# Designed miniproteins, single chains, continued (2): the designs that were tried, part 58

Each design is a single chain, and the fold is of that chain. pLDDT is the mean over its residues in the fold that is shown.

## One batch from the design tools (miniprotein)

Design m6117
Fold by ESMFold2-Fast:
Parts: structure tokens; C-alpha cells; sequence
Structure m6117 (fold): chain A 84 residues (1-84)
């Protein structure tokens, strides 16, 4: 849960900043490293794919219910904070 939350936040921040796929992958690695979570390249690719799906859902949610989208992002941030 914490690993996926960290990668989801990294992908969301990267898309918001207009970063490339490679730059988003780097941010995801940095986020996982800050949590002390070690993943190989195959697991990182899996987490990135799942995170991109979650970010897509969050973008649609933000259009319909900005408060619910905010609450979900805050929940992800709490999971990451508790793991750190």
C-alpha cells in the first residue's frame, strides 16, 4: 500500500509538472528510496502501471468532486508519511 501510494503521488506530481515518462520513473524510485522500499525494475514497472490507472481515476474524480479527489490525495500522503 505505501509503495503504491508513493508511486501514485510521484506520477501525479510528474504529470502535473509535465515531466517525461523517464523523469516520472526517477521520481517514483526516489519516493520509494525515501521510504526504504527496495524494488527491482519489473516491480517498479508494475507499480507505475497501477499508479497511472489510479491517477487517471483521480483526474476524473477531480472533475466531478474536487473535495473527494483532495481527500484521496491526502489519504495517499498519510500512507506515505506513516511508512517513512
Amino acid sequence: EAALAAVTLAVLAGEWRGLSEEERRRLAREALALLGIEVDEEELERLLREAEERVRELRELAKKDPQAAHDEIEALARLVGEAA
Scores: mean pLDDT 79

Design m6118
Fold by ESMFold2-Fast:
Structure m6118 (fold): chain A 92 residues (1-92)
Amino acid sequence: SMISLELAKNAIDIAKEEGGTVEVEVEGDKVTITLKGLSPTSITALALQAIGANLEGAKVEVKIDGDTVTITLGGLSDEEIQEILDYYKKVK
């Protein structure tokens, strides 16, 4: 969904802007984005965005462990997965 793509891109952008790290893993129709070194404000913003995405019917899960945020997006098309991967590559 567009809302899953927006969440993924925003998470990648925030990690880049704050000098953190971002890793992307693909498993079937799921993409897992692991972010480290984010500020508490950014972690809160991403958690709220994920809650909003779930309310709009997106399959999104967020796990927070200290300064590490793990976002899992499910139910993605091949095209959506490729768009996330292409966006991630632009960060490097």
Scores: mean pLDDT 84

Design m6119
Fold by ESMFold2-Fast:
Structure m6119 (fold): chain A 56 residues (1-56)
Amino acid sequence: YLFTGDAEKDLKLLEEMIEALKGSPSPITLLQTAVFLAANKVKSLEELKEKVEELK
């Protein structure tokens, strides 16, 4: 499972991640961030945003 194991919740988390990365210089960075977050199985939006901020 990529995030929470629920497609609807995973889509919400992905949208929040995209919003946090909207200033990113490349879409490849967005995809790399999604893969890293999926591997770490984040469970909250706050934790998600912290990891996304670190990868910017």
Scores: mean pLDDT 60

Design m6120
Fold by ESMFold2-Fast:
Structure m6120 (fold): chain A 58 residues (1-58)
Amino acid sequence: MSSLEREAEDVVAQLRALGLDDEAEAVRRKVTEALKAGDTKAAMDVIIEGGRLVQAAR
């Protein structure tokens, strides 16, 4: 996996651990779509926003 795919999986796992399953699935879907489209910037932005949700939920 690319480093971005690993970061996305880490964020998804953290969101699921916090009970934010819908948000986790949204992050996973959006990152996958962005990477398939070759839009690395969009994938990074989604991962950053997911990380903010993890911080806010703690």
Scores: mean pLDDT 81

Design m6121
Fold by ESMFold2-Fast:
Structure m6121 (fold): chain A 58 residues (1-58)
Amino acid sequence: ARKELLREIGRILRAIGEIIDAERRLEKDPEDEEAKRELERAKEELKRAMERMRALKF
C-alpha cells in the first residue's frame, strides 16, 4: 500500500545519507574503521529497503 511504499522510500533516503557521510569520512581518512563499518551497514540497509520496495510493486 501507499504507506508501505513511503516507509521504504524513507529508509532508502536515510541509507543514502549514511553512505554519503561515511564516504566523505573515508575521503579524509581511508583507514577510518568506524566509517568503513557505517558504509557497509548503510549499503546493506539500502539493499534491504530496495528489495522490500520491489516486493511492493503489486
Scores: mean pLDDT 80

Design m6122
Fold by ESMFold2-Fast:
Order: structure tokens, then sequence, then C-alpha cells
Structure m6122 (fold): chain A 74 residues (1-74)
């Protein structure tokens, strides 16, 4: 999970938001399989940031709400 988040962060630094979204989505999937709710919440926050950078505010808000919900489960 951490490696996928790191790859997404590198894509964000490069302005490659589509690649960052793909890595963060993969991190969410893997974290869910592991039952790692703190990692799910972190990946959701990062997805919100990536969608926000693309100007997709509705998606960014949705992912932030999911991150808060995942933190409560942690």
Amino acid sequence: VEELLKKGDEAMKNGDYDTAIKYYEEAVEKARQLGDWPAVAEAYRKLADAYGKKGLSNQAVAWRLLAVAAEIEA
C-alpha cells in the first residue's frame, strides 16, 4: 500500500494527476483487501487532492467524505 501511495505522490509532484489517481485507486483496493482502514482513509484523502487539482470539485468532496468515514472505522 505504502509503495502505491508513494508512486501516486511522485505522479502528483510531476503534475500527472491521472497517473496519481490510478495509483491511489490501486492503494484503496489493496488497503481494503488488508482491512487497513487508516491506509484506506489516507488513499481517499490523496484521491480528493488529485481530483481537486484536476478541477473536479464534486469528486474531491466525495473522496474527502469517504476519508472521514474510513477514519471513524479505524
Scores: mean pLDDT 76

Design m6123
Fold by ESMFold2-Fast:
Structure m6123 (fold): chain A 97 residues (1-97)
Amino acid sequence: MKLSKEQLEAEILATLAIMYAHLAEKSPDDEVQLELLKKAAELARKVGEISTDPELVRRTYRAVAEAAERVAKNSKDPEIQEEFKKLAEEYRKLAEE
């Protein structure tokens, strides 16, 4: 019972993290993209803390990393671009563990 409830919570949080990552890529402003990616990263971290499914955790971290990589490439602000690169590197490393 407890494990199935935690697994359901992890799946919901993973879905939200991936949705925030996709919204970040579609957002017109670098600052909004950064805010949405930070929210996606926060939710992905929570999935990593509560999920016992390593594939769900890895998939969620990968989605954040890939979104951050794509947004970094198209960023107009050098300071925000560095924040995106930092998020991409951190979550790529987590996804490859």
Scores: mean pLDDT 82

Design m6124
Fold by ESMFold2-Fast:
Structure m6124 (fold): chain A 74 residues (1-74)
Amino acid sequence: ALSLEEIRQLVIDFYKKNKLANPEELQKFLDELAAALSDERVRAVLIALLRWEATHSDEETKAELLALVAKIEA
């Protein structure tokens, strides 16, 4: 299974690559989540974000996002 830090980095890299968010703002948001929520809750939020992105992506990107969710949930 992926660590929370590995999951966080993959989310940041994906959003940066696809121009979905400013990397610094996303980093700050994730830092604030980690300060406010347990690791289990942060992980659940990241999974929900990836699933949300998948519903608004093309089939190739959707498959990549769902494969990443499966790795996180393993």
Scores: mean pLDDT 77

Design m6125
Fold by ESMFold2-Fast:
Structure m6125 (fold): chain A 70 residues (1-70)
Amino acid sequence: MEKLTDEEADRLLKEVDELIQKNMEKFTPEEKKKIRELYDKVLQAVSDRDLPAAREAIEEIKKLIEKINK
């Protein structure tokens, strides 16, 4: 079963932070709340060393960003 290393955690958090910052101005207040909830899930998964859960939460963030860029 996949375990998250500190190096992978740092990389994933940096990638998510950069993606969120790039699109922050495009979010509605409701979408910002959703992003916050998803980011909290990423932080929890990283804390739990759960790589699959972290990836799932990140993919949800990416899908939300894709919707706003249409």
Scores: mean pLDDT 77

Design m6126
Fold by ESMFold2-Fast:
Structure m6126 (fold): chain A 89 residues (1-89)
Amino acid sequence: IDQLVSEIVVKTDDLVGRLRLLGKTEAASEVNRLVNEGLVRYQDGDYEGAIELFREAIRLAREASKDDEGVQELVRELEELVRRLEKAV
């Protein structure tokens, strides 16, 4: 479980960095905010709330850069990590 959360953090940092490079600064800031809030909820034992926030961040990133394969690949990787986390909690 801790390994999955660590991987979500790393992939989110990659995603936020990619969005910033593409000039999607507002989307990058919101993705970062949602994931950080999700991590707080996860640490508090609110796993359902954490998963909802991670999914919202992924949705926002997907919509912010539909035409960038790098963003879409990171979105797919994060969706898989969040799905695995949901099964583990």
Scores: mean pLDDT 86

Design m6127
Fold by ESMFold2-Fast:
Structure m6127 (fold): chain A 89 residues (1-89)
Amino acid sequence: SEEMRELMEEAARSGDPERAAELLIKGVRIAVEKGENEEGARLAAGALVMKAFAAGEEAALEIGERVIKEEPEVGKKALELAKQMLEEA
């Protein structure tokens, strides 16, 4: 989904942690509504990785935990993928 991708890209670029969390949650909700859970998780994971490099791993974890509270299945998968990506870096 183009809308989902744009929201995730804005979240990754946002300097505001609250705005980043809101945009990620919106993107993940769109993914769930469209049955694109795997794509949503991958895009959210990428945004979390970018946040970890920009603001630190703790800030990325806080955003990820907020996504998990709103959309547990996709949020947990996204955080798991983000952690794997960070370990490979």
Scores: mean pLDDT 82

Design m6128
Fold by ESMFold2-Fast:
Structure m6128 (fold): chain A 82 residues (1-82)
Amino acid sequence: KKDFEEGLKYLTEKEYEKAIEYFEKAIEKDPKNAKAWEALGLAYYELGKYEKAKEYFEKALELDPNNVIAQAKLEEVKKILE
């Protein structure tokens, strides 16, 4: 929980590499945390690493198919990778 919250803080500060580090720690503790996978996807998206962003948004949707943010961002990433 604290690792995820710390990751969100770094994400809002545009410290994407630090955000990724904390989201990875959150996922190690709770690999079923769909929001942590979504946030990891968002951090990679902001870094322009669209292949990794796609992978992590797909994982978020596997865990929570109703995640509208992951659905929308995955659609955006697929268009970029065309």
Scores: mean pLDDT 86

Design m6129
Fold by ESMFold2-Fast:
Structure m6129 (fold): chain A 104 residues (1-104)
Amino acid sequence: EEEIDEALRKFGEEVGKLLGSPQAGAAAYAAGRKTVEEMKKNPDKAKELAQEGKRLLDYFEANREKVIEQVKKEAEKDGPGAVLRFAQELGRAYAAKIYYEKEK
């Protein structure tokens, strides 16, 4: 758990840097922690969440520049909430992946 929390914190810091928002980093970390708690309570859901998270992360890494540009454009139209929502999705995906790999 300590190793997972440290990984989630570091990932949150990277997300905050990537999106130019410390609040986005904090949102990613908080969403990641909530995902770990959900997976602990529902082990049968852990595999599904990890697979969904992996697909999101793989898509993001393959399309990083386009995804970031799209999120910034959405933030220009709809405000900073778009950045926070995206950060939360990344945090959940990353948390699901690393937690499942550690517990598998």
Scores: mean pLDDT 82

Design m6130
Fold by ESMFold2-Fast:
Structure m6130 (fold): chain A 76 residues (1-76)
Amino acid sequence: KPSPLALEGDILLGLGLMYVGISKLLEGEEQIPLLEKAIELFEEAARLAEEAGDEELREQARAALEEAKKELEEVK
């Protein structure tokens, strides 16, 4: 049975990916709030994955976090 922490982490990872996807429909500064929201969601997902011992979810969340931070740096 998956832990509640791992389930919550999966949900937050999915939401973060949605925010990144929406940000790609926008240009310049309009992307910033969406990417910042995605980063917050990925950081929380990674934290929950770490607490749950879900290594796969942790790696996915960390990879998504790094990409979102890179995109934010390109815009800022």
Scores: mean pLDDT 82

Design m6131
Fold by ESMFold2-Fast:
Structure m6131 (fold): chain A 56 residues (1-56)
Amino acid sequence: ADALIRELAEMLGTSEENARAWVALYQEDPRLASGLLEREAGPEARRLLEEAAKAL
């Protein structure tokens, strides 16, 4: 979990707290979170988000 959060944070150029906020959004609305992140940061960021969420 923590390793995937770090990878997501590095990919997005943001903090681990912001990466955790993305995971929290995914837990509430996976379609919205996945779509927004893919649009902003591409399909690899979406993949890491999905993997981080599954590891929680």
Scores: mean pLDDT 81

Design m6132
Fold by ESMFold2-Fast:
Structure m6132 (fold): chain A 58 residues (1-58)
Amino acid sequence: DEEEQRALRLAEERGDAAMARVQEMVEELRRQGIDVSSLSPVEQGQLFAELLARRAAA
């Protein structure tokens, strides 16, 4: 189904953009001395949400 294939392609493109943002956030946290890989998923989510809010406000 062409419509389904298009939806999958859009999801992949959105995923690539989201991953790029995550990488930027990870690097920013690393500059702050935070090891993201040692944090729980909930702690990672909270830090990412705070970082995104700060970036949106800038």
Scores: mean pLDDT 71

Design m6133
Fold by ESMFold2-Fast:
Structure m6133 (fold): chain A 76 residues (1-76)
Amino acid sequence: SRVEELKKRAEEAERELEEALEKLRSGEGDPLEAIGRALRGIGDITDAGLELKRLGEETGDQELIKLGEELLKKRG
C-alpha cells in the first residue's frame, strides 16, 4: 500500500541520515558527499511525513495524521 511505501521510505531515509552523520563525525570519506546524503535524508523524511499527513486527512485516519506530524516534528 502507499502507506507502507511511505513508512519504508521514512525508515530508509532515517538510516541514510544516520549513516551520513556518522561519516561526518568520523571524518571518513568525502564530506560534501556525506552532507548531500544527509540533506537528501532530511528531504525524504519531510516528503514522507507530508504525504502521510495528507493521506490521513483525505481518509479521516487520525493515526496517519499523527504519524505524519511526528515525522515533520522530528525535522523542525
Scores: mean pLDDT 80

Design m6134
Fold by ESMFold2-Fast:
Structure m6134 (fold): chain A 60 residues (1-60)
Amino acid sequence: SELEKKLNEKIKEGQELFEKTLEKIEQASDDEAKKLIEEYNKKIEEIQKEIEEIQKKIDA
């Protein structure tokens, strides 16, 4: 279904964001790494909320 595809795409988006952020942190200073983690947490929270909304529509 379209909702299941959207759900899987959002999950992959979150996984890619995590991997990309981790690679950036490896090359970053301590201050840069802290900012990257905070930006990541903000973005991943939004993705998680979208996942929850899609999941509710699937479960309805």
Scores: mean pLDDT 84

Design m6135
Fold by ESMFold2-Fast:
Order: structure tokens, then C-alpha cells, then sequence
Structure m6135 (fold): chain A 65 residues (1-65)
């Protein structure tokens, strides 16, 4: 889970937002209560211009904290 989060963040820095989404989803599958993974997923969707998805996942991060 932590490794998937780190890889996702690296991909975000490289501008590979679509692959970053996949790694953040893997982090969530391994730890569904990891608020940070939902927040990072929301950030990746925001970079893709998918603001509805970004808002949905940001809300889940808030609900877990």
C-alpha cells in the first residue's frame, strides 16, 4: 500500500496522471481506510480535468478523517 502511494506520487510528478490513478486505486484496494490514498487519487483526477471524480474521492478522504 505505501509503495503504491509512493509510485503514484512519482508518476504525478512525471505528469503520468492516468498511471498514477491506477497506483492510487491499488493502494485503496490494499487499505480502504487510507484517507491519504483517496486524497492523492482526487489530485490525480483533478490533473486529468475530471473534476467530478476529483470531488468524489476528496469527499471520501474527508469522511475517513
Amino acid sequence: AEEDLKKGRELLEQGDYETAVEYFKKAIEKDPNNAEAYLELARAYAHLGKLTEAGKWAQKAIDLR
Scores: mean pLDDT 82

Design m6136
Fold by ESMFold2-Fast:
Structure m6136 (fold): chain A 64 residues (1-64)
Amino acid sequence: SVEQVLQALLDIATYLASQKVPLEEGKEILDDVAKQLGKRFGLSDEEIEEILKKVYEYLKELLS
């Protein structure tokens, strides 16, 4: 589901921030994972974009 994919990406973002991965590299990793999970779970491109937008803001806040 959308919520399960969002939660998985938030968990990955938390891990990437804990490892001090730079924001731009973290975004690239999250984009790749979101596309893979979205395809597997039948999410639309629009749903994937909305999830990534939320996850990117979350990662940015963790690194601030």
Scores: mean pLDDT 86

Design m6137
Fold by ESMFold2-Fast:
Structure m6137 (fold): chain A 56 residues (1-56)
Amino acid sequence: EKVRKLVEEELERRGYQPLTDEEIDRIAKEAGASKEDVEGVQTELLVERIRQEAAA
């Protein structure tokens, strides 16, 4: 949950541009998760965003 919240916040700030490796590392450390977990959440949220735009 904390991973998802941090990833959502950063993606929103970036206009849903993919996170840099450094941002992924920072979120992983802050949330106590792995980089793979952060990347997985990012992919899920980006796919969701693309779906939203396709529906518009």
Scores: mean pLDDT 78

Design m6138
Fold by ESMFold2-Fast:
Structure m6138 (fold): chain A 101 residues (1-101)
Amino acid sequence: AKEYIQKGVEALNKGDFEKAVEYFEKAIKLDPNNANAWTLLAVAYLKLGDFEKAVEYAEKAIKIDPNNANAYYVLSQAYEKLGDEEKAREYRKKAEEIFKK
């Protein structure tokens, strides 16, 4: 799984969001309990403008790891793009509470 995550992150950094989705889906097939892989898939969909998919996959990450701050951050950004400012604010606060302090 780690090799696919690394390739997916490289694709994200280069702006190849479709390729990032492919790599993160491969990572998830190898390890479906990897909350970070689900979070990264949600980030890729957020960058593609598929905000409903970003919410779906970030929620899967949170079900696996309720302390995944990055997944809450993705939910915040996705809900902001969907026009749900109240949920965006709620999830941003949750992400900030979980940050590594």
Scores: mean pLDDT 86

Design m6139
Fold by ESMFold2-Fast:
Structure m6139 (fold): chain A 77 residues (1-77)
Amino acid sequence: MLTEEQELEVELAMELMSISVARQAALKAGDEETAERLEELAREALEVYNSDLPIEEKKRKIREIRREAMELADEAL
C-alpha cells in the first residue's frame, strides 16, 4: 500500500492532470482568463505540496484547490 507521502504525490498528480485537461479546454474555447486562473491554481497546489505543512493539511488544501479549479472550469466552459 502507498505511504501517506506517496498518497499525497498521487493526489497532486491527479489534480494537476485534471487542471491541465480543463486548461486545454479553456484554451480551445478561447477563454484565456480561465486558462490563466487554472495555471495559478496549479502553481498554488505545487506551493502547498512543497511547503512545510503537515501531510494531512497539504492533502486538505490540495483537494480544496482542485475543487476550486473544477468549479471554475464548470462555470466558465
Scores: mean pLDDT 80

Design m6140
Fold by ESMFold2-Fast:
Structure m6140 (fold): chain A 111 residues (1-111)
Amino acid sequence: EAERYLERAAELLVELLRKQEAGELSEEEREALIREIAELAAKAAALRLGREVTEAMIEAARRTVEALLDGDGAALEALYAGATPEERAAMDAVLRARSLAQERLAEEKRA
């Protein structure tokens, strides 16, 4: 379950990045994709922790996705510094999904 959520989050990140590069991404679509990625990452983290997903975990994941899309390492560092353990777990899940997405994009460019 948790792995499947991370793989789906990675697929949506690839879709987001591809649409952004193509100039096809509306503001509404961008926000919807970021929200769905955050929810999937938070669900993966909640399963790993043996608890239900919380809105705080989803919001931490959402802010992490935004910081990564902006390339803002300082914002990402600040988010981690202020995060609770459950928020940090959701943020780590986003970073894992981003790594999977980058691998898929690299494979596409090499193929």
Scores: mean pLDDT 83

Design m6141
Fold by ESMFold2-Fast:
Structure m6141 (fold): chain A 59 residues (1-59)
Amino acid sequence: GSSNSRYLLEKAEEYLKRGDFVQATYYATQAFLEALRSGDKESVDRALELLREIHEKSE
Protein backbone atom coordinates (compact mmCIF):
# COMPACT_ATOMS: atom_id res chain seq x y z
CA GLY A 1 0.00 0.00 0.00
CA SER A 2 0.93 3.65 -0.43
CA SER A 3 2.55 5.30 2.63
CA ASN A 4 0.62 8.44 1.64
CA SER A 5 -2.78 6.68 1.77
CA ARG A 6 -1.91 5.23 5.20
CA TYR A 7 -0.91 8.66 6.53
CA LEU A 8 -4.18 10.17 5.24
CA LEU A 9 -6.20 7.32 6.81
CA GLU A 10 -4.49 7.89 10.18
CA LYS A 11 -5.33 11.61 9.97
CA ALA A 12 -8.96 10.83 9.07
CA GLU A 13 -9.27 8.46 12.06
CA GLU A 14 -7.78 11.06 14.45
CA TYR A 15 -10.20 13.77 13.27
CA LEU A 16 -13.13 11.34 13.48
CA LYS A 17 -12.10 10.49 17.08
CA ARG A 18 -12.09 14.23 17.90
CA GLY A 19 -15.55 14.73 16.32
CA ASP A 20 -14.18 16.95 13.52
CA PHE A 21 -16.30 15.54 10.72
CA VAL A 22 -15.24 18.16 8.13
CA GLN A 23 -11.52 17.30 8.49
CA ALA A 24 -12.26 13.57 8.87
CA THR A 25 -14.22 13.64 5.57
CA TYR A 26 -11.45 15.61 3.84
CA TYR A 27 -8.66 13.21 4.85
CA ALA A 28 -10.76 10.07 4.26
CA THR A 29 -11.62 11.34 0.75
CA GLN A 30 -7.95 12.11 0.00
CA ALA A 31 -6.97 8.64 1.29
CA PHE A 32 -9.62 7.07 -1.00
CA LEU A 33 -8.33 8.94 -4.06
CA GLU A 34 -4.66 8.15 -3.25
CA ALA A 35 -5.50 4.46 -2.68
CA LEU A 36 -7.30 4.30 -6.05
CA ARG A 37 -4.27 5.85 -7.81
CA SER A 38 -1.88 3.35 -6.16
CA GLY A 39 -4.16 0.28 -6.52
CA ASP A 40 -4.21 -0.20 -2.73
CA LYS A 41 -7.44 -2.19 -2.27
CA GLU A 42 -7.08 -2.40 1.53
CA SER A 43 -6.81 1.39 1.84
CA VAL A 44 -9.74 1.88 -0.60
CA ASP A 45 -11.91 -0.35 1.61
CA ARG A 46 -10.76 1.36 4.83
CA ALA A 47 -11.39 4.85 3.39
CA LEU A 48 -14.92 3.85 2.33
CA GLU A 49 -15.58 2.39 5.80
CA LEU A 50 -14.35 5.63 7.43
CA LEU A 51 -16.59 7.73 5.15
CA ARG A 52 -19.55 5.50 6.14
CA GLU A 53 -18.69 5.89 9.87
CA ILE A 54 -18.40 9.69 9.48
CA HIS A 55 -21.83 9.80 7.78
CA GLU A 56 -23.43 7.67 10.54
CA LYS A 57 -21.88 9.76 13.36
CA SER A 58 -22.76 13.12 11.70
CA GLU A 59 -26.47 12.19 11.42
Scores: mean pLDDT 84

Design m6142
Fold by ESMFold2-Fast:
Structure m6142 (fold): chain A 99 residues (1-99)
Amino acid sequence: MEEKLTEARKAFASGDYEKAVKIAEELYKEGHPEAFILLAQVYLKLGDYEKALEAAEKAREIMGEDDPLVNSLLAQAYEKLGDKEKAEEYRKKTREAMK
């Protein structure tokens, strides 16, 4: 698990988003919740904001409503989709969790 997650993160860092998605989807099917966070990050970089939102919502279900990384990803996805009200709501939650 850790080796695949590390490989997926390295692919993401190098801009190989296709490889990052493929490995993250394999980890997701194997039941690893950290894969949803990575998928949300990759889809945000690819401009697939609807898929980024879906992945971030799945991460929130597993990691909990107060996770600052998940709330930040939700805020970014909503902002890119034009939902400024929800984007600000999740940005506020991220700031509150960092206090």
Scores: mean pLDDT 79

Design m6143
Fold by ESMFold2-Fast:
Structure m6143 (fold): chain A 74 residues (1-74)
Amino acid sequence: LLELEMELAAYIVAAAAKATAAKSAGDEEEAKKYQELLDKLSEMLDKGLELAKQGKLKEAKEIYEEGIKYYEEF
């Protein structure tokens, strides 16, 4: 579970970095796309963390895997 959490967290950092780079380059369209990706992955991480705190480890795992897949298919 922790490995999936860390992988999703790493993808959130990557999305944030890409959004910042696009904004710095003046590419508002790319900045918006990566900001939307960042927001979605962050919501999924927060939901997974809340489920894990409730002891719903299987459900937390499924959400982390969904977030990882979403980033990889983006």
Scores: mean pLDDT 84

Design m6144
Fold by ESMFold2-Fast:
Structure m6144 (fold): chain A 75 residues (1-75)
Amino acid sequence: SSAEQALNAALSAAARAAVAAIEAGDLDGTRKALQELRDLANSSSDPTLKAVALAEVRRLERAAAERLGISPEAL
């Protein structure tokens, strides 16, 4: 559906924004991008898409914590 395509595009854009912020060492930008990604993942009514998107959030939280030297729970 067009709504599913829009959601997938938004998830991809939020993930790219998170990666860019992490690479830049931008803690505030990383938090904002990860929160947007979490909100988009949790808005999905498809349990498979939601699970995949939340797994991507967890992967990015770990990457951000390692690069920024903070706990994943602080993100």
Scores: mean pLDDT 84

Design m6145
Fold by ESMFold2-Fast:
Order: sequence, then structure tokens, then C-alpha cells
Structure m6145 (fold): chain A 61 residues (1-61)
Amino acid sequence: SREQYERFRRIVDEVEKLVKEGKYDEAIKLLEQALAESTDPNIRAGLERLLERVKKEKEKA
């Protein structure tokens, strides 16, 4: 839905901020919670992609 997509964009912004602050575990928890609450397949795909990116960034830190 449009509301799920707008929520997704807010989550992306918060995750990017957490990653910039080095708070990888908090970003991962936020993404896992968002995935548990999301039913839209396109939103879930976007969240999964972002989660993998954050996990890779944590490995490099």
C-alpha cells in the first residue's frame, strides 16, 4: 500500500542515519522488526536488500 511504502521510506532514512553513526546492531533490529510487520512483497524485497547491505557494512567496520 501507499502507507507501507511511506513507512518503508522513513525506515530507510532511519537505517541510513544509524549506519552513519556506526549503530549497525540497532539498524539490523529495526529492519528485522520492519520485515516482521510488512506484508507487501515489494517492500519486503527492499527491506531484505537493505538488511544485507547493513550486514555487509558491519563486517567492514
Scores: mean pLDDT 84

Design m6146
Fold by ESMFold2-Fast:
Structure m6146 (fold): chain A 66 residues (1-66)
Amino acid sequence: MVDEVAEEVARILREETGVDTPVEQLKAAMEQAGPVETLRTIANAARQQGRDELAEKLEELAKKVE
């Protein structure tokens, strides 16, 4: 479960920002805080940077993971 969510988050980040985020880093964050909390944290950061579409995609994924 965590692996699949981390891969999906990495894919979304690559498509929206053009940056390859290491899947292992995302997995480590999800193991510490949980996948839903990690996704909400990243979505909040995206909104603060004006990346509303990225934030919406991450929030939608968080709802599906709950």
Scores: mean pLDDT 80

Design m6147
Fold by ESMFold2-Fast:
Structure m6147 (fold): chain A 60 residues (1-60)
Amino acid sequence: MEIDDEEVAYTLGVIEVVAGKLTGSEEDFREAVENAIKRLEDLGYTKAAERLREFGEERL
C-alpha cells in the first residue's frame, strides 16, 4: 500500500499542533500552527501545509 507523503506530513503536523493546544495557551497554539505550516512548506509539502492552515483556522 502506497502512503501519500503529503498525508503523513499533514497528520504529523496536526499531532504537533494538538499537543501544543493541550500544553500551552491559545497564543502558543497559533504559533505552533504557523511554525508547522512553515516547516511543511520549507520541506515542499505544500498540500499538507494548506490543509494544516485550514485545520488551525477551524480550531481558533
Scores: mean pLDDT 72

Design m6148
Fold by ESMFold2-Fast:
Structure m6148 (fold): chain A 67 residues (1-67)
Amino acid sequence: SEELEVEIKLGLAQMMANIALKYAESEEERRLAEEARRLIEEAQESEDLAEAKELLDRALELLKKAM
């Protein structure tokens, strides 16, 4: 289900963002992790599951670049 997919992506994104921020070795890595955190917060506030999924997919893309 879309709801389950969003829940799984939210959990993964939150975990990755925490790790990326804790272990960031450059200002670029930190900036990417901070941008991802903002997208995660927007996804949590969204009432549209499709919008939340898109925001989380973008956050995960940034986090992969930050790590």
Scores: mean pLDDT 86

Design m6149
Fold by ESMFold2-Fast:
Structure m6149 (fold): chain A 68 residues (1-68)
Amino acid sequence: MNLIKSLVAQGKVQQAIESAETLAEMYLRRGDYESAAEFYEQLAKLYESLGDKEKAEEYKKKAEELRA
């Protein structure tokens, strides 16, 4: 969490996205769907801040599916 927020604060948004995506995939592979959903929600917010509404909605949907 702190690493991703720190990268965003430094303007390294693409590195923040890559880190969040890697962590989400890692937790998903381990069956930790709650942690994966949290990172997908963070990815949705990051893409929304970049104006990429399509990817933001995609990650939001993935987070919702994991919490269902």
Scores: mean pLDDT 80

Design m6150
Fold by ESMFold2-Fast:
Structure m6150 (fold): chain A 92 residues (1-92)
Amino acid sequence: MREQLEEAARKLEEEARRLREAAERLRESHPEAAALAEELARIAEETAERVRRAVEEGDLEKALEILREGVARIQALVAEHLEAARALAEAL
């Protein structure tokens, strides 16, 4: 479990970097997709940091709950902005 949570945090950090790069590329052509990418990157970074902190504290159940909440927030934001999410997906 711990290794899986640490791996999930690394993947969220990697996705956040990719999203910020996509936001920079989309800023002029698709400003709504760029804004979505920046918001998704922020949530991913916050979630990764909180997961790492909970893992360091030895609270794996809390780390898993934080991960689930973060993923749910990302999914909800994507569902709320489907057109922007589609443009963003093409840039990734």
Scores: mean pLDDT 85

Design m6151
Fold by ESMFold2-Fast:
Structure m6151 (fold): chain A 82 residues (1-82)
Amino acid sequence: SVEEQVAAIRAAGEAAAAVAEAAGDAELAEEVRRLTERAAEIARLSAVDPAAAAEREAALAPEEEALRPRVEEAARRVYEAL
């Protein structure tokens, strides 16, 4: 369901934001939360207008790809500090 998709997106985003915060990167955590909410909006839109959702997802993909290595680096720092 759309609500299950939204819940999964928010859970993944909150986990990534928590990692960024644990790494001391508040700016990254805020960017993760912002992209997560955009992804959740796209998931809701996909139930009503799949074509518009696909266009928004294509526009969001470059930002998600740019964010991925930053989250991975934050996770590495947190893991090494344990």
Scores: mean pLDDT 88

Design m6152
Fold by ESMFold2-Fast:
Order: sequence, then structure tokens, then C-alpha cells
Structure m6152 (fold): chain A 60 residues (1-60)
Amino acid sequence: GASERARLRAALATLEAQLPTLTGPARLVAKHELDEVIARARELGDEELVARAQALLARL
């Protein structure tokens, strides 16, 4: 629902902000978190959130 989309958007914004500083094991954790965001966004039908998460994943 709307609350879950808000949580996913917040998580994505946090990952995006952290991306330039991520190295080593933190990058693997971020990868797993982005995969979870993509999977959940797909279940919600939020194509914009899926696209944004995939773009961030490609930058890792």
C-alpha cells in the first residue's frame, strides 16, 4: 500500500545518498537491499521505483 511505497522510496533514497561512499562488503549489502526493493516494488506495480532501483544497482 501507500505506506509500504513510502518505506521503499525512503530506503531507495538512503541507498542513493550512500552510493558514492560504499566500498567492499557494504556494496554487497547495498546490492541485496536494492534487489529486495526491486522485488517488492514489482509486487506493488511501482514501475518508477523499479526503474530507479535498477539504475542504482547498475552503478554498484
Scores: mean pLDDT 82

Design m6153
Fold by ESMFold2-Fast:
Structure m6153 (fold): chain A 74 residues (1-74)
Amino acid sequence: SKERKGAQLFTAGGIYYAAGDYEHAVELYEEALKLVGEEDATILRNLGKAYEALGKKELAEELYEKAKELEEKK
C-alpha cells in the first residue's frame, strides 16, 4: 500500500538523517510525502529539519508553518 511504503521511506529518511546524510534524508522524506498526499505534519516537520541542517532555512520555515497549520486544523 502507499501508506506502508510511505512509512518505510519515512523510516529510511530518518536513518539517513541520524547518519548526517541530510541530502538523502530530504529525498526519502519527499518521496514519502508524495505517497501520503503532501499533508502529513510529521513528514513535513522532519523534511524541514533536514532542510535546516542543509542551511535552507527559508524552506524549513515554510515546511514548519505548513505542518503547524495541518496540526491546528485537526
Scores: mean pLDDT 83

